Designed miniproteins, single chains, continued (2). Designs and how they scored, part 104

Each design is a single chain, and the fold is of that chain. pLDDT is the mean over its residues in the fold that is shown.

## One batch from the design tools (miniprotein)

Design m7626
Fold by ESMFold2-Fast:
Structure m7626 (fold): chain A 88 residues (1-88)
Amino acid sequence: MMAEVIEKSRARLAEEYKKAGLDPSRADDVIAQFFQELAKLREAIKNGKLNEEEKKAAEEILEMYEKGGTLYEILEFQHEQTQKVLAE
């Protein structure tokens, strides 16, 4: 179930924040932001704001999400990308 996958992802993030001495409730904000980003990607595809390469990447991300069972993998991938950006 989608709710179970979301709870599992939230619990993982909450534990990470707790170990770092941060407020574990911040994990909820990260999950909420992820859904907002998905909605923004859908809007960008509809409005033709993306280049061909960007459109293909966005469509692949949305397809993974819509086919179900991949929300955790997408969140994990996005988290790794965010960590790389912060490390640069």
Scores: mean pLDDT 64

Design m7627
Fold by ESMFold2-Fast:
Structure m7627 (fold): chain A 65 residues (1-65)
Amino acid sequence: MILKVTLVDGSEATIDDETLNLTFENGVKVSREEIEKFVGKKITNGKEVAEALKELGLIKSYEEL
């Protein structure tokens, strides 16, 4: 499953539920390990990635594709 994420600047990114990697429109990727280090907790699914980013104020919203 893929989640579409809307960043605070209005650009979009995707989260792959299998790899849990965040991929920006320009092709830059942020790994699950990098996100876990930044938020200080373990992440097991794509929705947890999206919720963590939302709590940090990095994204406005997310939806399932």
Scores: mean pLDDT 76

Design m7628
Fold by ESMFold2-Fast:
Structure m7628 (fold): chain A 118 residues (1-118)
Amino acid sequence: SLADRLREAVREEMDRLIAEVREILKKYGAPDEVIDDVVETLRLNGRAIERQLVEAVEKGMSPEEVLALLERGFDALIRQLVAKLEEYGFPKEAIDEVVKAMREHRERLLARVREILG
């Protein structure tokens, strides 16, 4: 179904993002507890975005409205993660690498969702 394709796209893209963020944080010497907290934040928000997109499509929202929800959800996640990394005291270079990875995965997910919706 359309909903199943959206769930798969979000899950696959979030799993790839999580793997990349783990490697960035490890490179900057993050302890496992910090990496796990960041990963849990990504997993929970990824599931929330997945649910919101599926619900929006099931309610008959337009492709443009669904894409706008995804963009807003991902932008909120980026802001939340930046605040968390700043609180943990990560250097600007580490935060910039995480933000770059998140923005690249956001654009990839937006493209995938656009293709799924037609």
Scores: mean pLDDT 91

Design m7629
Fold by ESMFold2-Fast:
Structure m7629 (fold): chain A 62 residues (1-62)
Amino acid sequence: MSEAEVLAAMEAIAATKAELEALGLPEEGRRISERAYQALHHSAEEAIRVAEEGLARAKAAL
């Protein structure tokens, strides 16, 4: 994964998190949006975590 893609994913998931948190969706809407959120969150968060951990390890190894 490229750094540009990781940064874009970080910004996208952060914006999505903030928007969903601000919405305070009702239970029915939450069910659908939570499913979509979890799918995006899981994918983006894993990519971000792996990239951040890799960068941290590389920096620590220097």
Scores: mean pLDDT 63

Design m7630
Fold by ESMFold2-Fast:
Structure m7630 (fold): chain A 96 residues (1-96)
Amino acid sequence: MEARKEAEEGARLGEKGEKEKDGELAIEGASLASEAARKAAEEGDAEGGREASRAGALAGRAGVVSKSISAAGAGTVAAGEGVFAAMLAGGEGEKG
């Protein structure tokens, strides 16, 4: 699924941003995590949604350690979007 590839790239950038304390990498990671969450919801990919949530959380942490409030906020939003996408894909498909 395309969502999982974007989540993986977002997580990679978030981890790099945390390690290098780079707020710009953290923002880029958060953006990819948010796109991954959107695609996971559109594709009905619960695993993609979970991976997007993890990528968003990593980007949020990178934002905190890089002292970028924009990256920390964007990562937190993307993590929530990923959770919602996973619930939508898993819950809606099975529970209606």
Scores: mean pLDDT 81

Design m7631
Fold by ESMFold2-Fast:
Structure m7631 (fold): chain A 55 residues (1-55)
Amino acid sequence: MYVAEREDYQRAQELLRQGKSVAEIAEELKISRRTASFLRALILHYDPELTVPVR
């Protein structure tokens, strides 16, 4: 994972924990919804424990 994408990945994890949608993640990170969807899929595959929908 690239340094810049690593920061986006970590931020996407935080937003997913808050229950943000893919569209909201894309808006917050200033990335496309397709990229946000990819990050969500990677997070769920790599660290499913970190993407708990509710605390």
Scores: mean pLDDT 67

Design m7632
Fold by ESMFold2-Fast:
Structure m7632 (fold): chain A 73 residues (1-73)
Amino acid sequence: MEEEIEKFVEEAEKVAKEYIEKVLADPSKLGEYIGKAQEMVQKALKLGKEIGLKVAQVLEEKFKELKEKLAAQ
């Protein structure tokens, strides 16, 4: 169970990084990728509260970095 949670979180981190790169290349897609990230959190929550919470934390941290990069431009 713990190893499965860690693998899922690592996959979510990789996907979040891809979403950030896409939005930095085209900021008009921000809303689209926020929607995709929310769907990922919902799917993770259906698998378990602990998985969903960790995925939400990863996405929140990555979106904070994205907001800072977009504001700094």
Scores: mean pLDDT 77

Design m7633
Fold by ESMFold2-Fast:
Structure m7633 (fold): chain A 63 residues (1-63)
Amino acid sequence: SLVQLALILEQTFGVQFNPAKLQILIERVQAELGPAFDLSTPEPLFTAQRIIKQEGLQEELVA
């Protein structure tokens, strides 16, 4: 599920992310939603997008 979330995020933003920064983002999503979140729902993607926006991570994820 982590690999699938990573692919969805990269497709949504149309860019390749820094793998180490992407891993940190995924860990934050897991901390908020739990380790077994459901990718068939929009919740994990919306949570990741909110974290990126609130913490200003968009530039760091690409750099």
Scores: mean pLDDT 71

Design m7634
Fold by ESMFold2-Fast:
Structure m7634 (fold): chain A 64 residues (1-64)
Amino acid sequence: MATLKLDLEAPTPEELLRKATEYLSKVIPKAPEAARKLGEAVGAAVKAGKTSISVEVTGEEGPA
C-alpha cells in the first residue's frame, strides 16, 4: 500500500488545481491508485471554492 499526503494553499481555486495537478503528474507513475483518490479530493475542494487542501490517501498499488 502507498500513502500520499498533500498540503497545498493557493490564492485561487484555479491555482490550487494547477499546483495539485503538477504534484499528481509526478506521483501517478509510483502510486496510481492513491493519486486517483487524491485527484478526486482535489476536484471536490475546487468545486467547493476552496483555496487550501490538506488530505492523506492510501491506495492499493498492485502486487508486491
Scores: mean pLDDT 76

Design m7635
Fold by ESMFold2-Fast:
Structure m7635 (fold): chain A 68 residues (1-68)
Amino acid sequence: MSPRQRILARMAGELARIMVDNGIPDGEIDRLVAEVVEEFRALDLSVGEFRRWARETLERLKREIAEK
């Protein structure tokens, strides 16, 4: 992964973890991502990749919780 992709993945993971820890529903992810769209554009970061990584991490965390 590029350094930018690595930072993006880390930020996406933190968002997913915060969502799980606070019981924030999956439907809120688009709203939360919208809050950072301008900042991501200014930094030439892919909003689409961030949203995908956040959703994938959220799904993984929920799956791990569901198996306990």
Scores: mean pLDDT 74

Design m7636
Fold by ESMFold2-Fast:
Structure m7636 (fold): chain A 88 residues (1-88)
Amino acid sequence: MIDELLATYALAEALAGYRLTPSVSEEDKKRIEELLKEAEKINPFAVKVARRMADVLVARSDRTYTPEEIIELLEYAVELLKKAVEKE
């Protein structure tokens, strides 16, 4: 469904951004890891696909994200994954 596709894309962008971001505070790292764990708990397959997509995005894109943008993308992805589960 579109919500799962958007969530997977948002997760992939956030994962790629996290790899490419040179400075992330310990507090932001903990929040990012918590959100990733939550997403994996909701839909482990979407997270697996997103991790593979992130490998491509890191190779293709030089975009740098702020820690705030990474967290926002992950929160958005988690909400979309929850919404997708509610429809199934």
Scores: mean pLDDT 78

Design m7637
Fold by ESMFold2-Fast:
Structure m7637 (fold): chain A 80 residues (1-80)
Amino acid sequence: TVGTTIVDMYWTYTHGYYDVHDTGMVLDGIGDDMTTDGDDADDDTGTIYYGYGDDTHGTGDGVHDTGMMVFGIGIDYFDV
């Protein structure tokens, strides 16, 4: 459900820290351009962590099979 899945998007694909839910970024709007277009909206560097296939920590910003998601604009690899 929307009320549950959205609030629990902070921790789903992780090794031991808080992170994504599943495919929440596609709902955020970045799903329009599942690359680094959201990075353009970010004022900072916009370093995005897109690890396809869960090879690192399972940060989720690209580890999901669903898409190349930019999570938290990717400056917070440990941040929620």
Scores: mean pLDDT 33

Design m7638
Fold by ESMFold2-Fast:
Structure m7638 (fold): chain A 74 residues (1-74)
Amino acid sequence: SALAESLRQALEILEEWARQGKLSFTQVRQWALEMARGVAKYDPELAAEAEARIRAARTAEEVLAVMREMIERL
């Protein structure tokens, strides 16, 4: 879908900036939460599941993994 493609592009940028040390864990989590909220209008159950997992995540890598799974299910 157009939404999945747009989110995939955003995630690729987020992953690259995190890898380069340009974003802290808190910033990665904040961007991921905003992306999950954007999904809520299309799939509120998937968005809620992703948001809960993002909030429980302890590392940027865990946050990014949740985002990849969410996009794969869109």
Scores: mean pLDDT 87

Design m7639
Fold by ESMFold2-Fast:
Structure m7639 (fold): chain A 98 residues (1-98)
Amino acid sequence: GKKENIDLLNASFNALVKGLLKTTDEDLIEEALDLLKEALKLAVEKGIINQLEADILLGLSNIALGLSKVAKPPVTKEGIDLLKLAISKLKELIKKLS
C-alpha cells in the first residue's frame, strides 16, 4: 500500500544520507544517488509523493553529499554497509513502483 512504499522510501533515504556522511566511495555514492533519482521519479508518477516532496528529498541528499565532500570522512565499513543498504532498499522500491 501507499504507507508501505512511503516507509520504504523513508528507510532508503535515511540509510542513504547516513551512508553519504560516512564514506567517500564515489562509485557507491553515484549508484545510490542515481537509484534515488529513479525511485523519486517513479514515486511521483505513481502518486506516492508529490514533486515538491521529491525535490526536497533530492536537495537534502545533495546537501549531505556536499557536507561529506567538505568533511572528507574516511571510507568506513559502516558507511559502505549503509550505502549498500540504501541501494538494496531503493532497488526494492523501484521494483514495487515499476
Scores: mean pLDDT 86

Design m7640
Fold by ESMFold2-Fast:
Structure m7640 (fold): chain A 97 residues (1-97)
Amino acid sequence: SSMRREREERLARLVEEALRAIEEGDAEKLEEVTRELLELVSEDPELEKARELLERALEYFEQGKFGAAEWEVLNAIEEMGEILPAVREARLKARKE
């Protein structure tokens, strides 16, 4: 459906923003983007594993464990990329830059 495609495109853009925040060391921006990713991922039952990883990342942000939070966000992006082609393409693009 057009709504599913629009959600996938929004997820791909947020993944690019998350990977940029990680590269720049911007923990505040990464936390913001992680919350937005969680809201969109929660709408897709096939992304349950990614949802659990993003929830764990937010728990680590609340604890000030930024390295652990980043690790869980990267794991969530990998899980999303296995299911969503646009997210996989965003992840591959970020690794080349």
Scores: mean pLDDT 85

Design m7641
Fold by ESMFold2-Fast:
Structure m7641 (fold): chain A 90 residues (1-90)
Amino acid sequence: MIEKLKELLEEIKKKRQESEAKNDADYARKTALEVIDKALEVAGEDPGVRLTAEAVREMLEKDPSLGTNLFGLKALEGAVETAIEREEKE
């Protein structure tokens, strides 16, 4: 379980860095939506990840700006980091 969460976290970090480097709102939006779907697939059973993914999706539907898409990626990164910390305490 924890290894899959760590792999997901590294993928989210990479996708966020690529989105920041491209400075393209459409690319960042597409990337954020792909990351939401993967986070729900890998860690959707974690309430923090699920609620963050749902909240980010709603936010992106209302504001497709580069800043909002980058914020969404960072929020998902934080939710996965928190899920990893929770697993490591067991």
Scores: mean pLDDT 81

Design m7642
Fold by ESMFold2-Fast:
Parts: sequence; structure tokens; C-alpha cells
Structure m7642 (fold): chain A 73 residues (1-73)
Amino acid sequence: MKNLVTRDVSSWSPEEIKAALEETLKTLDEAIQEVENDESLSETMRLALITVLKGAKTAEEIKARGQLARLAA
């Protein structure tokens, strides 16, 4: 169901969107590095977790790109 969310240029700046994306990507990169360095995880589990985290990075980039495109329109 569609949520009622209004976003105006006065509420969300491109700088704020970019900063939020950069922070999120940094957190995900740190999580990937932690998983890669975790010797308690099997190779299969490590690969699965890294794949999920990389997918999350792509999803956040697509989300931010969509928000920036709406502000530019």
C-alpha cells in the first residue's frame, strides 16, 4: 500500500541525500570487511552474507538515485 510521503526540495536537499547514502555505504562496506575477516564463518556462509550486503549497497544506491532524480525534475 502507498504511504503518504511528501518530499520537497526544502525538506530534502541533494547534499542530505548524498550524505545519507555515503554513510550507509560506509556502514555496509565495514560489515562486508567484518564478514570477510570472520574465521568462525564457513566459506559458504561468508559468500552468502557478502552477496546479501552487496545487494543492499545496490538497493541503497538505486533508492538515492531515484530521490535525486525526483528533486531534479
Scores: mean pLDDT 75

Design m7643
Fold by ESMFold2-Fast:
Structure m7643 (fold): chain A 99 residues (1-99)
Amino acid sequence: SELEKLVLEGFKQLLDQALEQGLISEEEKEKLIEEAEKMSLEELLEFTKELMLELMRKKGKEVYKLSDEEIEKYLKEGEKKLEEDIALFKELAREEEAR
C-alpha cells in the first residue's frame, strides 16, 4: 500500500528527528524501525501515536523544562490532534481498499 509506505516513511523521519534532538539512541531507533516494519497500517498508526506522545513528554521535560502539570496539558492536546489524524488515515485506507 502507498499509504502504508508513506506512514512508515513519516515514522522513520520522526525517529531521525528524535535522534538528532538526543531523545532516543541509535539502538532504540533501529529496534523501533524493526518493530514498525512488522506492523499493519492500523498497528503502525497506533504505534506512531504512542511514540509521538512519549517524545513529546521527553521534549517537554528535558528541552522545554515544563512542569508535570504543563506536560499533562500538552500531552492531552497532542493526543486529541493525533486521534483526529489517525481517524483520517483510517478513512483514507478504507477508500483505497474500496477502489
Scores: mean pLDDT 81

Design m7644
Fold by ESMFold2-Fast:
Structure m7644 (fold): chain A 66 residues (1-66)
Amino acid sequence: SAREEAIQRAIDLAKGMALNKAKAKGLTPEKITVKIEGDTITVTVESKEGKVVVKVDLRPFLESVA
């Protein structure tokens, strides 16, 4: 549960960063994809005008619950 909560906090941060970048660029989000590969969370926000990719390292979040 503590590990799952740490991962969820990292996902929420990554999604927030990606959506804020998309909004700053004037993009209308059409698709949001979250991928976890090893210690990296990748969030991709796609629109007709372009896309935003944000990567967040899981290690600091997991370190907080070790």
Scores: mean pLDDT 82

Design m7645
Fold by ESMFold2-Fast:
Structure m7645 (fold): chain A 98 residues (1-98)
Amino acid sequence: MNELIDEAVIYGNKEAAKQALIEAAEQGRVGDVLVALMAIGRSDDPEVQAAVQRALDILTERLKADPSNRRAAMAALMLQGAAGITDPELDALVEKTL
C-alpha cells in the first residue's frame, strides 16, 4: 500500500470538505454543514469553527421563529455534538423543542 498517495487523497478531501462546509454555511444549508463537518471531524481550524458557528446561529434563529421545528432542533443537537461546541441559548431552544 502506498501511504503517501493515501495521505494526499485524505488531505485533498479535507480541503474540499472545508470549502464545502464554508460555502454551505454562507448559503444557510445547515444539513450540508453537518455532513461536511462529519467528513472533516472535530477541527481547531478558525475558518471551520467560524462556519460551524454561522450554521449554529442560523439554527438558533430558525428555532426562535418556529419553536416546533424538530428538524432544526435535531440538526442543532447533531452539529453541536459533531463540533464539540455548546451554546447555552441554542441548547435551551433544543430542549424546549425536543
Scores: mean pLDDT 74

Design m7646
Fold by ESMFold2-Fast:
Structure m7646 (fold): chain A 82 residues (1-82)
Amino acid sequence: KKEEAKRYLQEALSDPSLPDEIKELVRKALEAIDKGDLRTALDYVSGALAVAERNPSVPDRVREALRKAYEILKELLKEEAA
């Protein structure tokens, strides 16, 4: 599950058209996941997704990957709270 979220974030980073603002947020999200800080990771992915949603040059593939990572992190955070 955690590795699946990281895979989607890495997929987004692999797109050469990805804006630097989104790349930085995704990298910070990956660092937060590796530190076990799922709340901070979710916040960074949420920020990256918000930038991607308003930027028409970002491919739908990237937006979809960010949404999937967001949903996985959100689920993991709920499991951690239990």
Scores: mean pLDDT 80

Design m7647
Fold by ESMFold2-Fast:
Structure m7647 (fold): chain A 55 residues (1-55)
Amino acid sequence: SAEAARQALVDAVKAALERARAAGLTEPVTLKMEANGNTYVAEVTKDQVVVSGEA
């Protein structure tokens, strides 16, 4: 389902954020995932993660 795909993206982004903090990331990185015909975009920084989706 789209919600399951979104949750998987959120979990992956959280893991990436923890790794980015350890590496000293200071600039946003955009992660794009396509699942179930929908595109999900996550902007990841050392301090924040924002996830959006397109129908």
Scores: mean pLDDT 67

Design m7648
Fold by ESMFold2-Fast:
Structure m7648 (fold): chain A 66 residues (1-66)
Amino acid sequence: SEELLKKAIEEVKKADTPEEIYQIMTRTLLELILNGYSDGEIRRFQEKILEVVKKEKPELYEELNK
């Protein structure tokens, strides 16, 4: 549900390291798979989280892509 996205976004806003972002993304991916989300829905979720990382934590976004 959208509550999972909201939770992930709030965790991203509190993250200080690339490792924390990676952990948030991995945990969210696993929760989406376990709750039966489709590949398309999972991709859209990940894209939305990455857009938040890019906007709120641009320095961490750059580190994730090194």
Scores: mean pLDDT 81

Design m7649
Fold by ESMFold2-Fast:
Structure m7649 (fold): chain A 60 residues (1-60)
Amino acid sequence: DEELIEKIAKALEEKLGIPVEIAKAIVENALAAGGSLKDIAEGLKEAGQNEAAEAIEKLA
C-alpha cells in the first residue's frame, strides 16, 4: 500500500507538477474517504488531466 501510494504520488508529480508531499496527501485522503484509485483517475479525467488519470489507472 505505502509503496503503491509513493508510485502514484511520483506519477502525479511528473504529470501535474504538484509536490510529491501534496500528491501523497491527496491519494491518502481519497483512500481514507473510501475512494479507490479508479475514483481518483475518474476525477482527474473530469478535470481534463487525461495523462495523469491514465498513469494512475495503469498502477491500479
Scores: mean pLDDT 75

Design m7650
Fold by ESMFold2-Fast:
Structure m7650 (fold): chain A 96 residues (1-96)
Amino acid sequence: SEKQLEVDILVAMALIEVSVLKLRLDRGEAVTEEDVALAERALRLLKEAKELEPDNPLVLAAARALKEVLEEALKRASGELAERLRELIEEVEELI
């Protein structure tokens, strides 16, 4: 269906953002506002996908991938960035 195609595209776009964030972390890059922005875009895309198909297993899988990468970013972050990452993790958990 058209709705299924829209969900697939949104999940794919979210996973691209997650992959960029993971690549930055794997390269030993410092956690910055850019990492938060990548996570916020991924979360927005997954929320849109969940609205279209609430029980779609691809959304669940992508949300789990985002959570894992955010937990890794949190280990390297401090102060305000760490607080924002914790808030994002809580929002991602609502998708799981």
Scores: mean pLDDT 89

Design m7651
Fold by ESMFold2-Fast:
Structure m7651 (fold): chain A 91 residues (1-91)
Amino acid sequence: MAKEKAEKLREEFKKIVEEGNKIPDLDVQIFLALLVMATAIAVREAERKGDYEKVAEILETGIKGLKDVLNAKNVEEAREATQKAVREIAA
């Protein structure tokens, strides 16, 4: 179950990133890239430990962060959403 849940969340994460890549705003693209990198690093570490429950948690946090960036009304809100998500992923 945990590994299957993690794989489904990974596909959802990829889909949101693809949607975000349609936004022609360099600041938004930088924030999305930072979130993708932070999520990828944390997921890699959890996978090395065989902790698929943690992989799922990290992906859920990353997905929420991506959605918060995409729903931000201005660049400052997007920056704050990015910083918050990166901190939660790193914890």
Scores: mean pLDDT 85

Design m7652
Fold by ESMFold2-Fast:
Structure m7652 (fold): chain A 70 residues (1-70)
Amino acid sequence: SSLRERALRAVDEYLERQFKRILEDNPNASKEAIEDTKRTLEGLRGMWRRAISVASDEDIEFFIDELKRL
């Protein structure tokens, strides 16, 4: 429970950092491009949430450490 909650938080923090970086790297992006990026990141979030739900505790701990390092 708490381990999976930590993993989901790490995913959300990672995706927030990536979205911010994409916006900073693309200051002239259209509203449509920004919305497409949001949909892509939400898709990745959903995929990772599903993976975390079935992963072993060992795999989740490794995954959290990798997301924090990048």
Scores: mean pLDDT 86

Design m7653
Fold by ESMFold2-Fast:
Structure m7653 (fold): chain A 87 residues (1-87)
Amino acid sequence: KKESLELLKEEVEEAREKLKETKDPEELEELAGELRALAINAKSLGLDKVAELLFKAAEAAEAGDVEKALELLEKALEEIEKELEKL
């Protein structure tokens, strides 16, 4: 459980860094796909709030709203950290 949460945190952090460097609309669509995959993974771990935030981040990235997508990823990371602290 802890290892799965730490892996999810690392994957979300990587997506956040990619998003900061992503300038092409096509790359934003690919990143949105990655964020949806992470949302499905979070849901499988019982992290419904994290999954919702990641899904919304994917929608924002696909729409070209990079600022909103970054805010949503930051909130997702905060929720993952809270879950790790409870373990």
Scores: mean pLDDT 82

Design m7654
Fold by ESMFold2-Fast:
Structure m7654 (fold): chain A 84 residues (1-84)
Amino acid sequence: GQKYAEEAAEILERLAEEFRKKGWDRVATVAENMARFLRTVDKMNEESVEAVREGVEKAKKAPSEEEAFRHLALGFGKALNLGE
C-alpha cells in the first residue's frame, strides 16, 4: 500500500543524503531515483519495506560505492517482487 511505499522511499532518501555526505554521488542519485519510483507505486507491503531496510543496512556497511549499489539493487528488486 501507499504507506509502505512512502516508508521505503523515506529510508532510501535518508541513505542518499548519507551517500552524498561521503561524496558517493552516483549511488546517492540511484537511491533518490529508487525512492521517487516507489512513491509512484501502490504494490508494497511490510515484507517489501524489510527488504529495502536490509539492502540499505548492507549498503551503509559497504566498503565502496559499487558494492553499496549492488546491495541497494538487490534489496530494491526483492522489495518489488515481494510487493506483488
Scores: mean pLDDT 83

Design m7655
Fold by ESMFold2-Fast:
Structure m7655 (fold): chain A 81 residues (1-81)
Amino acid sequence: MELEEEYKKKEEEMRRLLLEGVSHSVEAIKHAVDIVSGASEEERERNREEIRRHNEESNRLSKEMLEKSKEAQELKKKIEE
């Protein structure tokens, strides 16, 4: 059924978004560690910008994942009708 295939595609999209979001969070943590290791002010500024960029991407991907989750729940309801 078409609805079941759409649900599977939404699940795959959510999994991809989750993995990408986690990847950005890990990169932000790495840059945070570099700051506490006694970096120069220039290095701290670069690392702060990288943390901000990765956190922004992680937040964006989390919002997309939540939206796909809502779409998947609606598809599941229709399949069960």
Scores: mean pLDDT 80

Design m7656
Fold by ESMFold2-Fast:
Structure m7656 (fold): chain A 96 residues (1-96)
Amino acid sequence: DSQIQQILSDFQDQLTSLVGPQRAQSIVDSFRQIVQQQNWDVSQVQQMIDDILARVQAWAANPAAAAQRRAQFAGLTIMQMMRMLSLQLQQQRLAA
């Protein structure tokens, strides 16, 4: 519990620098719900966070990638976006 709380706190801080505090809070709140629903362990939570941060950093660093990401998530809620990323990462884990 303490470890997961620390990881989520660090995740929120990192997201705040990339997307701002309001979006960061919404993303982290949605992520907490997914973690609870999926019964993920600490290693699964860390892996998901690492992938999300890598994708968000790539989006922020490249305007072309940013436009592509915006189009990909157009019309989706934050919850739907997080669910889609969760499913993609689960597929990647099964393929590895």
Scores: mean pLDDT 66

Design m7657
Fold by ESMFold2-Fast:
Structure m7657 (fold): chain A 72 residues (1-72)
Amino acid sequence: DLEALHARAQELLDRAREIAERHPSPELEELLRRVEALYQQVLTTPGSEPRLRALAELERTVEEMEKLAREQ
């Protein structure tokens, strides 16, 4: 379901933005840029398999941001 997939990507983008706002650092700013690029890939990439790969990488990148924020 594309709607559910897009909703998940939007949730992850919103979470990444909140983390970067609450814990400003050059490392988190770089990861946020990566999250924004992956979000665009989820929305624009044709085909289900490459779209799911982009979503998985987006999820991993947000998890990395959460780990870095906890270290600060």
Scores: mean pLDDT 85

Design m7658
Fold by ESMFold2-Fast:
Structure m7658 (fold): chain A 65 residues (1-65)
Amino acid sequence: SMMDEEAAKRAEELARKLVGEDKVGEIEVLVEDGLVSVRVRGKDGKVTPEMQKAAIKAANEVMEE
């Protein structure tokens, strides 16, 4: 399994790529005992279904490594 620091960085990078840097206001990543949680918010502070799907996808891809 990846180390927590590496997992967090990879999840944030992947989430930014999936959403698009121009659309991202905030990304929060939490890694606990190999479990990765990602939250993405737009520059208006809102979470769209697209952002939520990207966050889930990023977390799952990192956890499956």
Scores: mean pLDDT 80

Design m7659
Fold by ESMFold2-Fast:
Structure m7659 (fold): chain A 100 residues (1-100)
Amino acid sequence: LQGLINDLQAAIEVLKRALEKLEKGEPLTDHDLRLVRSAGEAIARAAEQLGLTDVAEQIRKYTDAFIEAARAGDLETAIENLKKMIELAEQVLAEAQRAA
């Protein structure tokens, strides 16, 4: 479980860094978008390992919606989807910590 908790914390940091850039009006680079996609998949995989399959599906949907909005320059929609990803990731982290 400690490895899972560490991976979740690292993924959440990636999402929060991307959110900070967007809230400052900075566009995300292709590298930033790849990091967010990787973070979203890591969180979804962690949710699956904890039996939270529906949460994993939601994380993947919000990740796809985020990437689409960010590429389209729809910063408001990108920020909202990223916030939903962070909220779900923190729920997965809480469940992992409870199971530890």
Scores: mean pLDDT 88

Design m7660
Fold by ESMFold2-Fast:
Structure m7660 (fold): chain A 107 residues (1-107)
Amino acid sequence: APSAAQVAHAEALIKKYEKAAAEFIAMPREEKLERLRELLREEGLDESDVEEALALLEKMIAEREKLEEELKKNKTPENVVKLAQIVATLAGIQTLKPAEVEAELAA
């Protein structure tokens, strides 16, 4: 199970990134695709992968909704850490800094 320090870190990341994650989630599909194309270009990847990348993010958005409902019923350390990972990933895409956000998750 995650330690109390890991849970506290995860809760801090949720608070830090929840606004950016919510902004990404609220974007129209067309704007999400444009954001992903910017990231793919920055990384030197083929823009043909944008639809597959969006499909993975849509699964993460759905998992976030399930985790938030589960946390209302049963707040486990594992679910807090999972929610932080999803929130940080979505925020990283919104800010165009996914590697920086991943580094904070690993700390």
Scores: mean pLDDT 79

